# Designed miniproteins, single chains, continued (5), part 77

Each design is a single chain, and the fold is of that chain. pLDDT is the mean over its residues in the fold that is shown.

## One batch from the design tools (miniprotein)

Design m18668
Fold by ESMFold2-Fast:
Structure m18668 (fold): chain A 95 residues (1-95)
Amino acid sequence: AKEEAKKKLKKFLSEIAKMPEELIEEFIELIENRENELSPEIKEYIEKIEKYLLENNTPEAIKKSAEIHAYMLILAGIKTEEEAKEQLARLEAKL
């Protein structure tokens, strides 16, 4: 479960956020350790992702955002894969 979430999150950060691989590895590690303080470099990419989501306010973009958030929660150990899937299904039912 965590390995799949990690792969999906890395793909999103690389393809959508265009985050360098070194910063992706750092960000994944911060999520796994539940660290609240992000480096300035990672913060800049998070702002870029937020801008992308605001400019692409479609059902598909909302669903993608929710999927990425679910993967982050799985990596942080906050939600199980089952809990994340249930949350996503509830969101899809409202969209």
Scores: mean pLDDT 69

Design m18669
Fold by ESMFold2-Fast:
Structure m18669 (fold): chain A 85 residues (1-85)
Amino acid sequence: SKEIEELKKRFASITDEERRAILQTMLEIMDEIRKEYPDDREKRFELISRANKIINEYLKNGKIELKPDDTPLNRRIIEKVKEVK
């Protein structure tokens, strides 16, 4: 509950443009993961979990911990989030 409430509070504090960009990025990443791993539920869970950690760190600290060149997934998240700034 506390984690969800903190995330909701942070979402309310960001701009509408930033919020939309973050949500759209998550939807695109989830869709890409589903298409690439349709029969591998465990792999999908791991990749979605990584994306959530990256987004959550950005929302909490305004920082991106992972390098843009670490993975294609990480690069996509960073690019989409930076487009709003």
Scores: mean pLDDT 62

Design m18670
Fold by ESMFold2-Fast:
Parts: structure tokens; sequence; C-alpha cells
Structure m18670 (fold): chain A 70 residues (1-70)
């Protein structure tokens, strides 16, 4: 169980880094500061919420999907 939670947490961290990297690249290419700041704020807010509750909500969702596929 703990291994699953750790893997999920690492996946969230990697997803956050990837999304942030994409935003940075888009900003460098397009120079839209207003859109960049708005999206960055939403990304940071969503990441904090997801990280706090991800193990509970995501684990339950994954368990339901595993049971469905049997």
Amino acid sequence: MEKRKEEINKALDEAYKLEKSILDEAYQRNGDKERYEAMKKKLDENYKVMKKHATEKLYQTLKDWIEEKK
C-alpha cells in the first residue's frame, strides 16, 4: 500500500514538472505573459489540491477501474 502511494506521489511530481516545462516553453515561443501567469497560477493551485487529496481520490478511482477490468 505505501509503495502505491509513493508511486502516485512521484507520478504527480513528474506530471507537475512536465506541465510547468511545457508552459515555460510556450511562453518563450509566444511571449504571452498574461496567459502564462494565469495558467501558472491555476497549475500551482491545482497541484497543491491534488497532492493533498490524490492518494485518497486517485487510489479509489484506480481500484474501481481494476475491479471493472476483471
Scores: mean pLDDT 70

Design m18671
Fold by ESMFold2-Fast:
Formats: C-alpha cells, sequence, structure tokens
Structure m18671 (fold): chain A 62 residues (1-62)
C-alpha cells in the first residue's frame, strides 16, 4: 500500500497528470475492495498507461 502511494506521487510529479493519477488510485481501491492484492509497481505502470490511452481515445471522439 505505502509503496503504491509513493509511486503514484512520483508519476504525478513527473507527468503532472493529476486526473490520470486519481483514476489509477480509484482503480487500485476498486481492486482491493474486490479482494485482489495491492498491485506491483509494474502493474501500476500498466494501469497508468491504459488510463492515459483511454483519456486520449475519449478526447479523439470530441
Amino acid sequence: MEEAEKYLKELEEKDGDSEAVEKVRQTIADLQAAGFPVPSKEEIESIYKAVKLAFADAEARR
């Protein structure tokens, strides 16, 4: 849990995309509520990339 929060802060500081980081944080919370373990750093990075791709697709439709 603490490691995941540290990595999310690093991503926010590097990329400045607070909305994408918040979406990743919500996804982690949903996974924990469903009984899944806390994601690894690599899994968090994969989720972050997926969120950014979804945001880009949503903007392309506007």
Scores: mean pLDDT 75

Design m18672
Fold by ESMFold2-Fast:
Structure m18672 (fold): chain A 144 residues (1-144)
Amino acid sequence: KIKEIEERLKEARERGDKKGEALALLELGDVYLAQGKYGEALKLYGEALKIFEELGDKVGIALAYMRIGDVYLALGYYDIAERLYRKALEILEKLLPPDHPLLAEAYRALGRVYEAQGRHEEAARLFARAEAIFAKQRALGHPV
């Protein structure tokens, strides 16, 4: 799967497809994050973020913030992770319907930070919000 992502990244760059380039960079970063290669993941997510900012792609910016937040959460930098997830959530809440699965992912991510900080009640409320969205999507026959 890495080779397929690297080929898509190369093709996007050769064609000047900036959005395709940024999306491939996020996917490649996800592979490195899964391998525990946090520095490489941050570099790739940072490159994707810069491209999304240059394009004015607000959903892309939010996705990059969530991915960068995932790295900082894994590293134990909870305050940084919280800030990044809250930035992503603020963007997504303005752009997406309140029952969108991407909002559920952002609520769950922020909930994991609050749980790690010992903020169990705040975490439980966020997890409940995420589950309500997932439950609604399942009831409507939508994959989540």
Scores: mean pLDDT 88

Design m18673
Fold by ESMFold2-Fast:
Structure m18673 (fold): chain A 70 residues (1-70)
Amino acid sequence: SEEELRKMVEEAMRAYEAGDLDRARELLRQALKEFGLEKVARAILEVADERGKPDLGNALVEMLLEIAAE
């Protein structure tokens, strides 16, 4: 569901801000597998924009694209 995806994105953002990049990557891998690249990327950018953190959103999308290329 969109609510589950949003919660995973919020957790990934908190992990990234805390410097726990491995946790952020694992959460993004799970989200990518469950929801797909387009939905996860869109959710990241929407949540980041709502929180006034576009740079964080861009960083997480870059991390997501690196995971998708694996």
Scores: mean pLDDT 88

Design m18674
Fold by ESMFold2-Fast:
Structure m18674 (fold): chain A 77 residues (1-77)
Amino acid sequence: MEEKAKELIEKAREALKQGNLKEAFRYVMGAALLGMYDEAIELFKELREKAKSLGNEDLYKSIETALKMIEERKKKA
Protein backbone atom coordinates (compact mmCIF):
# COMPACT_ATOMS: atom_id res chain seq x y z
CA MET A 1 0.00 0.00 0.00
CA GLU A 2 2.69 2.57 0.96
CA GLU A 3 4.65 1.83 -2.26
CA LYS A 4 1.58 2.53 -4.44
CA ALA A 5 0.72 5.72 -2.49
CA LYS A 6 4.32 6.98 -2.87
CA GLU A 7 4.18 6.29 -6.63
CA LEU A 8 0.95 8.35 -6.87
CA ILE A 9 2.64 11.27 -5.05
CA GLU A 10 5.57 11.11 -7.52
CA LYS A 11 3.16 11.06 -10.49
CA ALA A 12 1.24 14.01 -9.00
CA ARG A 13 4.46 16.05 -8.66
CA GLU A 14 5.36 15.23 -12.28
CA ALA A 15 1.89 16.18 -13.58
CA LEU A 16 1.99 19.46 -11.60
CA LYS A 17 5.45 20.25 -13.04
CA GLN A 18 4.10 19.60 -16.57
CA GLY A 19 1.05 21.85 -15.96
CA ASN A 20 -1.43 18.95 -16.05
CA LEU A 21 -3.46 20.26 -13.10
CA LYS A 22 -6.42 17.87 -13.56
CA GLU A 23 -4.12 14.81 -13.64
CA ALA A 24 -2.19 16.15 -10.62
CA PHE A 25 -5.53 16.50 -8.76
CA ARG A 26 -6.46 12.87 -9.54
CA TYR A 27 -3.10 11.48 -8.39
CA VAL A 28 -3.14 13.52 -5.15
CA MET A 29 -6.69 12.28 -4.39
CA GLY A 30 -5.55 8.68 -4.99
CA ALA A 31 -2.61 9.08 -2.59
CA ALA A 32 -4.87 10.70 0.05
CA LEU A 33 -7.32 7.77 -0.15
CA LEU A 34 -4.35 5.46 0.55
CA GLY A 35 -3.44 7.41 3.71
CA MET A 36 -0.75 9.85 2.46
CA TYR A 37 -2.59 12.77 4.07
CA ASP A 38 0.35 15.11 4.84
CA GLU A 39 1.86 14.79 1.36
CA ALA A 40 -1.57 15.16 -0.28
CA ILE A 41 -2.36 18.32 1.75
CA GLU A 42 1.03 19.83 0.75
CA LEU A 43 0.49 19.09 -2.96
CA PHE A 44 -3.14 20.32 -2.94
CA LYS A 45 -1.98 23.62 -1.40
CA GLU A 46 0.56 24.01 -4.23
CA LEU A 47 -2.05 23.00 -6.84
CA ARG A 48 -4.52 25.51 -5.33
CA GLU A 49 -2.03 28.39 -5.74
CA LYS A 50 -1.45 27.45 -9.41
CA ALA A 51 -5.21 27.22 -10.07
CA LYS A 52 -5.65 30.67 -8.47
CA SER A 53 -2.83 32.19 -10.57
CA LEU A 54 -4.49 30.82 -13.75
CA GLY A 55 -7.93 32.21 -12.76
CA ASN A 56 -9.47 28.73 -12.73
CA GLU A 57 -12.05 29.28 -9.96
CA ASP A 58 -13.81 25.93 -10.55
CA LEU A 59 -10.58 23.98 -9.99
CA TYR A 60 -9.71 26.20 -7.00
CA LYS A 61 -13.08 25.39 -5.36
CA SER A 62 -12.66 21.66 -6.12
CA ILE A 63 -9.23 21.70 -4.42
CA GLU A 64 -10.62 23.58 -1.38
CA THR A 65 -13.37 20.93 -1.06
CA ALA A 66 -10.80 18.11 -1.37
CA LEU A 67 -8.54 19.72 1.28
CA LYS A 68 -11.45 19.95 3.73
CA MET A 69 -12.35 16.29 3.12
CA ILE A 70 -8.74 15.07 3.57
CA GLU A 71 -8.27 17.11 6.77
CA GLU A 72 -11.50 15.58 8.16
CA ARG A 73 -10.26 12.07 7.25
CA LYS A 74 -6.88 12.73 8.90
CA LYS A 75 -8.69 13.86 12.09
CA LYS A 76 -10.64 10.56 12.16
CA ALA A 77 -7.55 8.42 11.54
Scores: mean pLDDT 81

Design m18675
Fold by ESMFold2-Fast:
Structure m18675 (fold): chain A 60 residues (1-60)
Amino acid sequence: MSVEEARKLLEDFAATQPTDAALQAIAERAGLSVEEVRNALAGKGTDEQILRVAEALRAL
């Protein structure tokens, strides 16, 4: 998956207004904090964090 594909996936997911429980599940799966997941969904953070969140989301 490219970083651009990952960013698009995160934008689409953010548009669903995910619950705190959903963000926690993604954080645990990605090996990140909930704040790092929120930053990735907002287009912030590192390319690695964005890719890790996208892979965790695809695995749900």
Scores: mean pLDDT 82

Design m18676
Fold by ESMFold2-Fast:
Structure m18676 (fold): chain A 98 residues (1-98)
Amino acid sequence: STMTKEEFEEALKLTKELIEKALEALKAGDYAKAAEYFEEAAKKVAEINPQSPLTVSLLERAAEAYIKAGDLERAEEIAEELAELGHTEEAEALRKRI
């Protein structure tokens, strides 16, 4: 990615804010809301830098939160997305928890 330092720093700040909102939702027991924030953060990072390791980590956290929310269909959709991104081992580990 050929983004400017300022664009990168702003994107990182926004991602951090979304993660903080997700963590607050987890503390409140709102797993569905937490999953949505982690998924939004993952999509934002992927739009800016699709090769970022943060994308995979955020998708894994979103799937974990969907599992805790009982939304196994959305958790499976994220497992499929991880597999499509070449992270087949992470996808298989996630599916074993569904």
Scores: mean pLDDT 85

Design m18677
Fold by ESMFold2-Fast:
Structure m18677 (fold): chain A 98 residues (1-98)
Amino acid sequence: MVVKSKVKDYEIDGKRYRVVKTTLTTEEGKELEVLEIIDVDSKEALGFGVSGDEELKERFLKENPEKKWMEPKEMEEKIAELEKEGKLVAEEEFEEEL
């Protein structure tokens, strides 16, 4: 199983927001994508989204009922707003095999 994470930090009006995109790939080639938007100053997660393989998505949502999951389109719209209004100040990629 391979986990890839992309982290992008945006600055808007002196406030820093972090977008984390984590892609999980199984040995069977199925993919699950998890998106988080984080307020860097408070370390609070402002939004969560999950997309990809339907079976993996359903299992992930059932195992994480405490998370306020948002529709993928709503998360993509919020990220697009950060990209349009914000200045990209940091970008980093991580890969881990589990």
Scores: mean pLDDT 77

Design m18678
Fold by ESMFold2-Fast:
Structure m18678 (fold): chain A 62 residues (1-62)
Amino acid sequence: SLEELLKQYKEDVELLKRIRELRAGSPEQQAEARRLFDEYGERSRKISEERHKLAEQLGLLG
């Protein structure tokens, strides 16, 4: 739903803000920021793949 998408967007913004804060911290916090950003990137890739599969199933890709 739109409400679920908005909630996810807000959570992503807060996660990215947290990553930014951790990047300004200790070496351990910087390492954690890198891990969180890598996990965020992997999640975004999987969501993109799921959207493409849905579009294909709905016949929207040709």
Scores: mean pLDDT 81

Design m18679
Fold by ESMFold2-Fast:
Structure m18679 (fold): chain A 90 residues (1-90)
Amino acid sequence: SVEDMINESRSKSEDEFVKTADKIIDFLEKKLLEKLKKLPEDEGLKVYEQFQSLVVQMVDAINDKSLTLSEKHDIFESRVSEILSLIEKA
């Protein structure tokens, strides 16, 4: 599960965390796109824009040299939770 992947990533090196984050983001995007196919185009666009904003926040946190690995994990986990909620509501 995504939750298991996130929990496992907390003990990993930064390089392994980045690889795990990329896999989770790709997985979430594929799940979202399947949901968006069932929505009207205007509603789908709004949901996808919200998803893109959350992904930008995750990528910015991962690339932020001022953040500790623990802080990057906490931001990533929070944004994944928001994306999962977004997918469930779509």
Scores: mean pLDDT 84

Design m18680
Fold by ESMFold2-Fast:
Structure m18680 (fold): chain A 58 residues (1-58)
Amino acid sequence: MEKREKALEFLKEAKKILDESATHGEAANIIREKLKDPEFAEKAKAVGEVSREGARAL
């Protein structure tokens, strides 16, 4: 389903940011700024929706 695909895209982008960042704090700041983008925010919401299958929301 489309939600799972969006969740995977978010995870791929987050992994790239983590790999390119010197610290976890720097990566978190970059992700926070990207969450201001509606498209990126939709992908983040998809992760939350997919995690409902595991009864966890982080």
Scores: mean pLDDT 70

Design m18681
Fold by ESMFold2-Fast:
Order: C-alpha cells, then structure tokens, then sequence
Structure m18681 (fold): chain A 66 residues (1-66)
C-alpha cells in the first residue's frame, strides 16, 4: 500500500547519515520507494518553502500521511 511505501521512506530517512535534506533529496528517496508523483508533489508542497529540513522535520511531515 502507499502507507507501507511512506513507512519505508521514513525508515530510509531515519537510517540515513544525513542530518538535513533538500526538497530534491526527499523527492529522490520517495521516487526510489515507488511513491506516485502526485503524492510526492503534495508532500513537498506541505513541507513549505525552505532550502533544507532536518531529519526530524521530514519524518514528522511524512507521518501525517500514514
């Protein structure tokens, strides 16, 4: 399901050595886990207008879609 794929994205971000993520980084991880483009676009729009997000901020936003 899409929820299982979002959980896999959360797990990938949690296990990443990166402390911060750009919109491009988050899009790439979501695409790698088979999230549909419309869902990716909705999540990125919901993240707001920032250059980078912390690991915790990205996970918090993604959990809203579970």
Amino acid sequence: SIRDRIQAVIDAIRNSDRDTFTAADVRAIMRAHGIPQAVIDAIIADMGDRDTWTKAQVIRILRRYL
Scores: mean pLDDT 86

Design m18682
Fold by ESMFold2-Fast:
Structure m18682 (fold): chain A 83 residues (1-83)
Amino acid sequence: SGFSFEDFARMVRGELPADADAIGRVLSLFDEDGDGYISVEKLREGLLSLGFSEEDVERVIKIGDVDGDGRVNYRVLIERMTA
């Protein structure tokens, strides 16, 4: 209790200060291989299943897909959201 997915969405929109630990906890749920990368498709499906809007999901992907290779380095994503 305490941290909600709405809070995560607000962090993505810049409405709430980004918390690297909270964001990392959510994103690590999608890193099944433990390599620090999440496919754009898996991340989109996962966030939508958690009740995120398409707009919020697209914003997260845009921040994280730096290389345009269809994979998100979620450590880089956290750094960009908390900068």
Scores: mean pLDDT 71

Design m18683
Fold by ESMFold2-Fast:
Formats: C-alpha cells, structure tokens, sequence
Structure m18683 (fold): chain A 82 residues (1-82)
C-alpha cells in the first residue's frame, strides 16, 4: 500500500508538471501525453478493480486517489485537445 501511494504521487507529479508546461506554452510530445494519461487511468482502474475482483471493500483512500488521478488525466487531455 505505501509503495502504491508513492507511485500514485509520482504519476500525479508528472501530470501536474506536464499540465504546467502546456499552460506555459512549452512543447510536450503527443506520445508522452498519451502514455501519461493511459498510465494514470490504468493505475486508477487497478486501485478500484483489484479489491473488487478479490471481493474486498474498496478503501476510501483508494477511491480518493483514483479520483485524483482521473481528474488530472482529464485536465491534461482537455488542455492537449485545445
């Protein structure tokens, strides 16, 4: 669980840094944006899907982390499509 938290924080940091670069008008590769969005969504799916598949209750912390990842991914994708 702690290792997963650190990985989530790393993904969120990369999402926030990429969003900042786009807002500053700095070039970011389409491939990097697509990979980062896919990585964030995959991690959110694992956070929600793994406990469900095992018949376990989904922890509130996992729900909040998944929501944060999905929101950041949506913001990045929206900025890229503008």
Amino acid sequence: PRETVEEIEEILKELEETIKKLKEGKPVSKKKIEELVERARARADELLGTPRALGQEIPESAVLAAQRLLEAAEELEKLWKE
Scores: mean pLDDT 75

Design m18684
Fold by ESMFold2-Fast:
Structure m18684 (fold): chain A 62 residues (1-62)
Amino acid sequence: GGSAEGALEAARAAAEAGAGRLAGAIWQNHVKKGGDREEAERIRREGGASEEEARAALQQLG
């Protein structure tokens, strides 16, 4: 159970706090449920995670 929208909101909060790794983990779970992979990449990257971190996380998902 749990809402995908809740995961996105939590991920944004984590990214804003500079916790890109936590944001990435939350979005990995969201994408695994069929969420937006591109949105997850963009928010995590813009939220403070480096492009390298975002790329590595997406490669693990894809």
Scores: mean pLDDT 58

Design m18685
Fold by ESMFold2-Fast:
Structure m18685 (fold): chain A 65 residues (1-65)
Amino acid sequence: SSAEALRRLAEALPAAAEQGFLPLVARETGKVASPEVAARVREALEAGDLEGARRILLEGADQAA
């Protein structure tokens, strides 16, 4: 489900940040989230706001559940 995918993306953020794969997280969010949620996650990641991106992903998952 989209909710499960968004939760997995939120869980992956620390590892993606450590390994330099944050652009991959943004791309995968665009495949499963609404355009609004995907844009907000991308903006947060571009700003270096990792906790903001995580919060947006988890809020999106709760809305999708």
Scores: mean pLDDT 83

Design m18686
Fold by ESMFold2-Fast:
Structure m18686 (fold): chain A 76 residues (1-76)
Amino acid sequence: SMKEYMRLMIEVGTYASLAVMMAFVGAPVEEIEKQVRRAEELVEEMRKRGAPEDLLREAEEEVRVGKEALEEAKKK
């Protein structure tokens, strides 16, 4: 249902945002990777459940931002 997709989308955004915040404060790379991986798993769950393409694109963009933060953290 749309309500379930919105809940999953909020969870994706939460883990992606945690990755960004953790990278900003200099948390261990391994911990940032865990948040990114969790966000990616949730996007795959949305895809398997047949979420609309617009929501999937938005969720994938959130994950991309988290991955960019992880990549910057790895350079330190």
Scores: mean pLDDT 87

Design m18687
Fold by ESMFold2-Fast:
Structure m18687 (fold): chain A 100 residues (1-100)
Amino acid sequence: SRLEVMEEIIEGLRKYAEMLKKKYGETPLIEKLREEIEKAEEALKKGDIEAAREYILRAYEILRQIELEIAKKKGLSQETLDYLQKVLEEDEEELKRLLE
């Protein structure tokens, strides 16, 4: 069901955020990611499906920013960063369709 899919996504995001915190520390973006995940979980528990969806999408937007900053710090070329940005944006559009 849509609810089960959203619960699985939120759990996956929470586990991934915990991994990022363990590996890179509690950065401002990782803290913001965790806040949006917590808001999504709270909205879903209250039955506010549309709010939960919006918080999931915000969490993915922050996750995209984190991935790009990690890639920059690892010294990836601007061409590779531009390609990664495009792939991450395409993944977000697919996620939006999945959450409809």
Scores: mean pLDDT 84

Design m18688
Fold by ESMFold2-Fast:
Structure m18688 (fold): chain A 71 residues (1-71)
Amino acid sequence: MRELQEELARAVEEARAAGREAEVERAAAELEREMKERIAELIAAGVDPEEALRRELTRALEELARRAREL
């Protein structure tokens, strides 16, 4: 988790320096929507809420870092 947050922070700083902060914000909003939908589905399927949140948050952070690096 911490490594992902550090990687994300670095990618966001690079995107900001390149003037792409708004694009990162849009990607984050899209991922937040997807994350909420998947968490709801996992909980409905009987997955523990804390486990569902941890799993989807990790995935969202990885994807956001990837998208930020590609900007």
Scores: mean pLDDT 75

Design m18689
Fold by ESMFold2-Fast:
Structure m18689 (fold): chain A 71 residues (1-71)
Amino acid sequence: SAEQEKTKAFTDELLAIIREDLAKAGPEWKPYFEALAAEVEKAKKMPTFEEALALINEALAKVQAQAAAAL
């Protein structure tokens, strides 16, 4: 469907950005970028763009909280 194509295009571009950040990140930051990449891969499989965005927003909030607790 058009929604699935839109979701895949968005998540593929976001994954490319995360992979670039992961390649440049120090070892202390790599687990957080890897966690984000895993959640975006799950979001790519969502049937709607809204569900994909909700999952990504939840993952981002969780990873930010985990990083803040580790600093």
Scores: mean pLDDT 83

Design m18690
Fold by ESMFold2-Fast:
Structure m18690 (fold): chain A 60 residues (1-60)
Amino acid sequence: PSEEELEREVARAFGLIVLSVAKLAGDTDEEILKYAEEVFTKNFPPELAEEVLRDVREAL
């Protein structure tokens, strides 16, 4: 697989972990989305961040 494909897989796995932990902590869907948006936009390329955030929104 390409480096970009591996990066997408890692980002999605990280998104699932963040979502699971935040739900266990009792955060609201809005708080989870805001946190995920901040983390992914700062740590991943814009296009990948948008893709993962779309998946997170669908999972909520």
Scores: mean pLDDT 74

Design m18691
Fold by ESMFold2-Fast:
Structure m18691 (fold): chain A 92 residues (1-92)
Amino acid sequence: SEEEKRLAEAKKEREEMEEMLKNPEKEPELLERVFKELSEQQKAMGFLDEELNRLQAEIVVEYMKLQLEGAPQEELARFSEEAQKRIEEVLK
């Protein structure tokens, strides 16, 4: 299904980013990679919000770090809720 294909693609991208997270020197490169991917997606849709894309890149990287560090489910849930509120504030 299309859902199975999307899951496989998402898994591959996550594995690549997790390998980058294992090396602290790669954090700026990872942030730039996520920012560029978000920016290219927005450009394909006919707009660009670089401030939003920088915020989302930071959120994605920070969430992945919490998952790799084995953060409790309550901390992951709270982070996701706070991140969603931060995104909504920027979208105003």
Scores: mean pLDDT 79

Design m18692
Fold by ESMFold2-Fast:
Structure m18692 (fold): chain A 75 residues (1-75)
Amino acid sequence: SELQEEYKRAQERLAAAVEAAKAAGKGAEAEAAIEAVEAKYKPKLEAAVAAGDRKALQEVLLEAVREATEAVEAL
């Protein structure tokens, strides 16, 4: 599916951003940025899980991964 492929690409980009941050000595800052995004998206993820809406869950996960990537790349 398109959404599944987008999610895979987003995860690969986040992984690359984290490795670049670690190489620059900013691993702790990258981890903190990811944790902040996870905390922000936790209520939306819990709501999607409670609703049983797999597509909504995938869309929220994709949005969270993209925001985490942008936060890490901005370091």
Scores: mean pLDDT 86

Design m18693
Fold by ESMFold2-Fast:
Structure m18693 (fold): chain A 59 residues (1-59)
Amino acid sequence: SLQDEIDAIKKQLAEVTAKIDEEKAKADPLTQSLLDGVKAVYQGTVNVVIRKLEEKEAA
C-alpha cells in the first residue's frame, strides 16, 4: 500500500540522515559544511516525495 511505501521511505530517510551525521562527526570543518548542505537537499527532496505520496493516499 501507499502507507507501507511512505513508512519505508521515512525509515530510509532516518537511516541515511544518521549515516551523514556519522560522516560529519569524523570530517574536517569544510567537509562538515558541505555535508550539511547535502543533508538539507536530501531531506528536502525526500520530504517532498513523502508529502506527494501522502496526498495521493488521502485522495
Scores: mean pLDDT 84

Design m18694
Fold by ESMFold2-Fast:
Structure m18694 (fold): chain A 94 residues (1-94)
Amino acid sequence: DALIKEIEELMEKLIETDPAKAMLTLTKMRALIEGKTLHNLEKLEEHYREQKDEESMKELIKKEFEAILELMKKGVISKEQQEEILKILKESLK
């Protein structure tokens, strides 16, 4: 699946270049899947940037993202939701 592969490649790039933004992006993905509204996004990003253990945060992001990829592969996350996730990732990488 080309869409899922592109999402995976962009998230891997984001985790390596900006782990705090990757964590925020993961939080946005979870909110989208759960139908929840997020607020105070700037403060949330600042909170993630203040984390001293960046490697543990990267590991957490990778583990949580693997769970999301599994849901995409099983069709639990719709193609429309996957396209929204791709848009969020592309915006995060600008």
Scores: mean pLDDT 82

Design m18695
Fold by ESMFold2-Fast:
Structure m18695 (fold): chain A 75 residues (1-75)
Amino acid sequence: MPPRSKWPVGTQTIFELLREEGPVPLGTLARRVSARTGVAESTVRKALSELVELGLLERSVGADGRVLVSLSEKA
């Protein structure tokens, strides 16, 4: 159980973008957060995975089989 004394890097930007844009493909979201924060895409993808594990974000599959990321409505 890692202590959650600090949120993953880019968390604020991730939530801001998802509030403004709604469901976004995982790769697109990671690139946009990376561009806004200067953090590497791989680090952003790790933060996204951790937020999904925490139940704050949800993954869904679009018509193309792409993974979409959205804010969890059941937080």
Scores: mean pLDDT 74

Design m18696
Fold by ESMFold2-Fast:
Structure m18696 (fold): chain A 107 residues (1-107)
Amino acid sequence: MKFELPSDEEFEKMFKKLRDIVLEALKIPDVEKAADYLREKVRSEFTREQLVQFLAKVEGLSDEEYEKLLKEPFDLLIARLVRHLDVLGFAPGELKKIADELEKRAK
């Protein structure tokens, strides 16, 4: 089974939206409130399937990994996404704190 990856244009549009949401969340000094804002805003702008397709393109996921990721809690999908943005140098450490909070909530 093969899943369809977003086009480069669709990926760039999704990345820009996610970046803008994350930058707004970073303006919130309380980590728990920043995580709440990020969760609510991402849920309003993207479906679970769209987030998994985005992660599949970023990480080069196999069909098996894609199917497993579709079953993950939404908070874990957002945390995984935020960790990729942290690696790209967007406010190092602050994004890690938000990702850690989202992962804690999913347990």
Scores: mean pLDDT 76

Design m18697
Fold by ESMFold2-Fast:
Structure m18697 (fold): chain A 95 residues (1-95)
Amino acid sequence: EVKKLTFQAIGYMIAGIGYELDGDLEKAKEYFKKAGELFKKAGELAKKQGDYKTASDNYYMAGRSYKLAGDLDESKRYLELSRELRELARKLEEE
């Protein structure tokens, strides 16, 4: 389920922030990468279900998580996909 994947991803984000505050940048990056992968999966599942708003939100969090992990290419990709899906969701709601 999208909600379970999103919740797990948030847990990994919190853990990553905890490691970063503790000065363990290596573990912080590992946890941010795990969060990004789960947000990505949640976004893909939401998109398949036609929930473009939830897909956009999860891809946005994936992009942010990848940026914190130092994966700038994946970050740019998911932030761009998030913007595209957000525009699509707005147009569908206004129609």
Scores: mean pLDDT 87

Design m18698
Fold by ESMFold2-Fast:
Structure m18698 (fold): chain A 107 residues (1-107)
Amino acid sequence: SLQDLIDKVNELEQKVAEYFRKVREHADDREAVLAILEEMKKDIDEAINFFKDVDPEIASLLREAKELVDEAIQAVREGKPASEVMELLDKVRELVNKIRDLVEEKA
């Protein structure tokens, strides 16, 4: 149902905001940051699987968000500054906000 789509996007938006906060709090702990980003990636994969047969446009935007999380994971592994990781996560938040707007437009 449309409500199930709205609920799924709202859940993902809230989770992404929490992951962003946790990455900031643990910025000096590489292993903790990697664990948080891997968890974020799994939640995005779950959302992709949910939307892939329902809305291919939303699924495509979620795949872009997943690619940005993969870039953030690589940046952490390469020892890039926290600011670069946070910039990538800001782009993930922007994409999730666009997805929410698209779902609400379809309501």
Scores: mean pLDDT 86

Design m18699
Fold by ESMFold2-Fast:
Formats: structure tokens, C-alpha cells, sequence
Structure m18699 (fold): chain A 55 residues (1-55)
């Protein structure tokens, strides 16, 4: 797998988790749902950072 392909997959994973976080943020009437949204945001940011590290 090329670096470009790996980067693309990591960005797709980041987008997926960002979408989950966005949905939970809209539903986040409870501290538990808000914490889960923050976890998904953190995962999305981690995948994006990994994609950026792949030159």
C-alpha cells in the first residue's frame, strides 16, 4: 500500500469519527454522551495527525 493510500484511509477514519462525534454532540443532553463525543473527536484528531505525519 502506498503512503498516499495509507493517508487516504487515515483521513477516512478521521472523517468517520468526526461524524460520530457530531451526531453525539447534537444528542448530548447527558455528561456521558458529551464525554463519548469528546472521545470520538480525539480519535478523529489522532487519525488526522497520523495522516499528516505520513509525508
Amino acid sequence: MSRAEQRGLLLAKADYYDGLAETLERLASTPELRAKAEEYRARGEAYRAQAEALA
Scores: mean pLDDT 82

Design m18700
Fold by ESMFold2-Fast:
Structure m18700 (fold): chain A 67 residues (1-67)
Amino acid sequence: EKKKALREAAIKASALGVLGAGLEFEGDPRAKEIRERAKRIIKLADLAEQGDQAAYDELLAELKEWS
């Protein structure tokens, strides 16, 4: 359950990070928003792994938005 969500977060954050880097390389203004979202997912996953229940709930909502 929690371990599955953390793995999904890592995969989605990685994909968004690559997309954001590609867009930044091409000068797309959307790159900043996408990279910030990737950073937020990573931060929430780290906090959730440390036992922060509020961070875990926010992480689940973030993952659901990008399903």
Scores: mean pLDDT 77

Design m18701
Fold by ESMFold2-Fast:
Structure m18701 (fold): chain A 74 residues (1-74)
Amino acid sequence: SLEDQAKSLKESLDRAQQHADELDEKARELEARGDLAGAQAYRDLADIVRTVYLSSLRERYEELEKAARELQER
């Protein structure tokens, strides 16, 4: 069902968001230790997760959620 697809995609989105947040936290820890190059590498990875994976998954989730909601309202 559309609801099952949206739920599965939401779970994948939440996992990807958590991963990006963990990368950002690691970057802050490295920056605090003076490892600016390591911090930048982790920030770049977090940006890739947020821009390449999360934006595409979020758009797909919003499309599925809208379709499921419209189906329920009919």
Scores: mean pLDDT 79

Design m18702
Fold by ESMFold2-Fast:
Structure m18702 (fold): chain A 94 residues (1-94)
Amino acid sequence: SYRDRIQQIGQQTVQNMTDPRMQQVVQDVVDSVLNSLDQFERQGVDDSRLRHFGDTMIDRLQQIHQAVQQGDYDRMNQLVDDTLTFMTQQSVNV
């Protein structure tokens, strides 16, 4: 499931980090993604919209994971901000 994959990527990303503040930034974006996914599933959005959201979130979290592995925390923060902005634009009720 998208939820399981998102949780897996988040856990792998956090495991590559030692700074608790940066770990919290990653955990917060993962939690936001999971909450948005749960809202989409509860509202019964069409499969194409759910797949688009899930695939986009997996891609973005993989990019965050890569930035963390490279020690590029400026890139990580930019990707987190971009992901949060994307989620605010994906309002289920609009």
Scores: mean pLDDT 82

Design m18703
Fold by ESMFold2-Fast:
Structure m18703 (fold): chain A 73 residues (1-73)
Amino acid sequence: MTPEEIREEALKQLKEWIEKHPNATRDELEALASRVIEQAREKLREAGYPDFEIARAVAELQNEAQKLIDEKL
């Protein structure tokens, strides 16, 4: 699994949760985003990716997750 695939999987999980919980608060969405991002970081670490690739994938995921939250609210 590539860093890009792990990022896309995390974003898909976040999008599906938002669709199932239309009344979710910003705090709930941010808490979920934090959890999903940490899970993605752990998967990248377990897969043996170097720190710079983990940092890049996590930064991109953080930016995209924030955009999704802002667009929903």
Scores: mean pLDDT 82

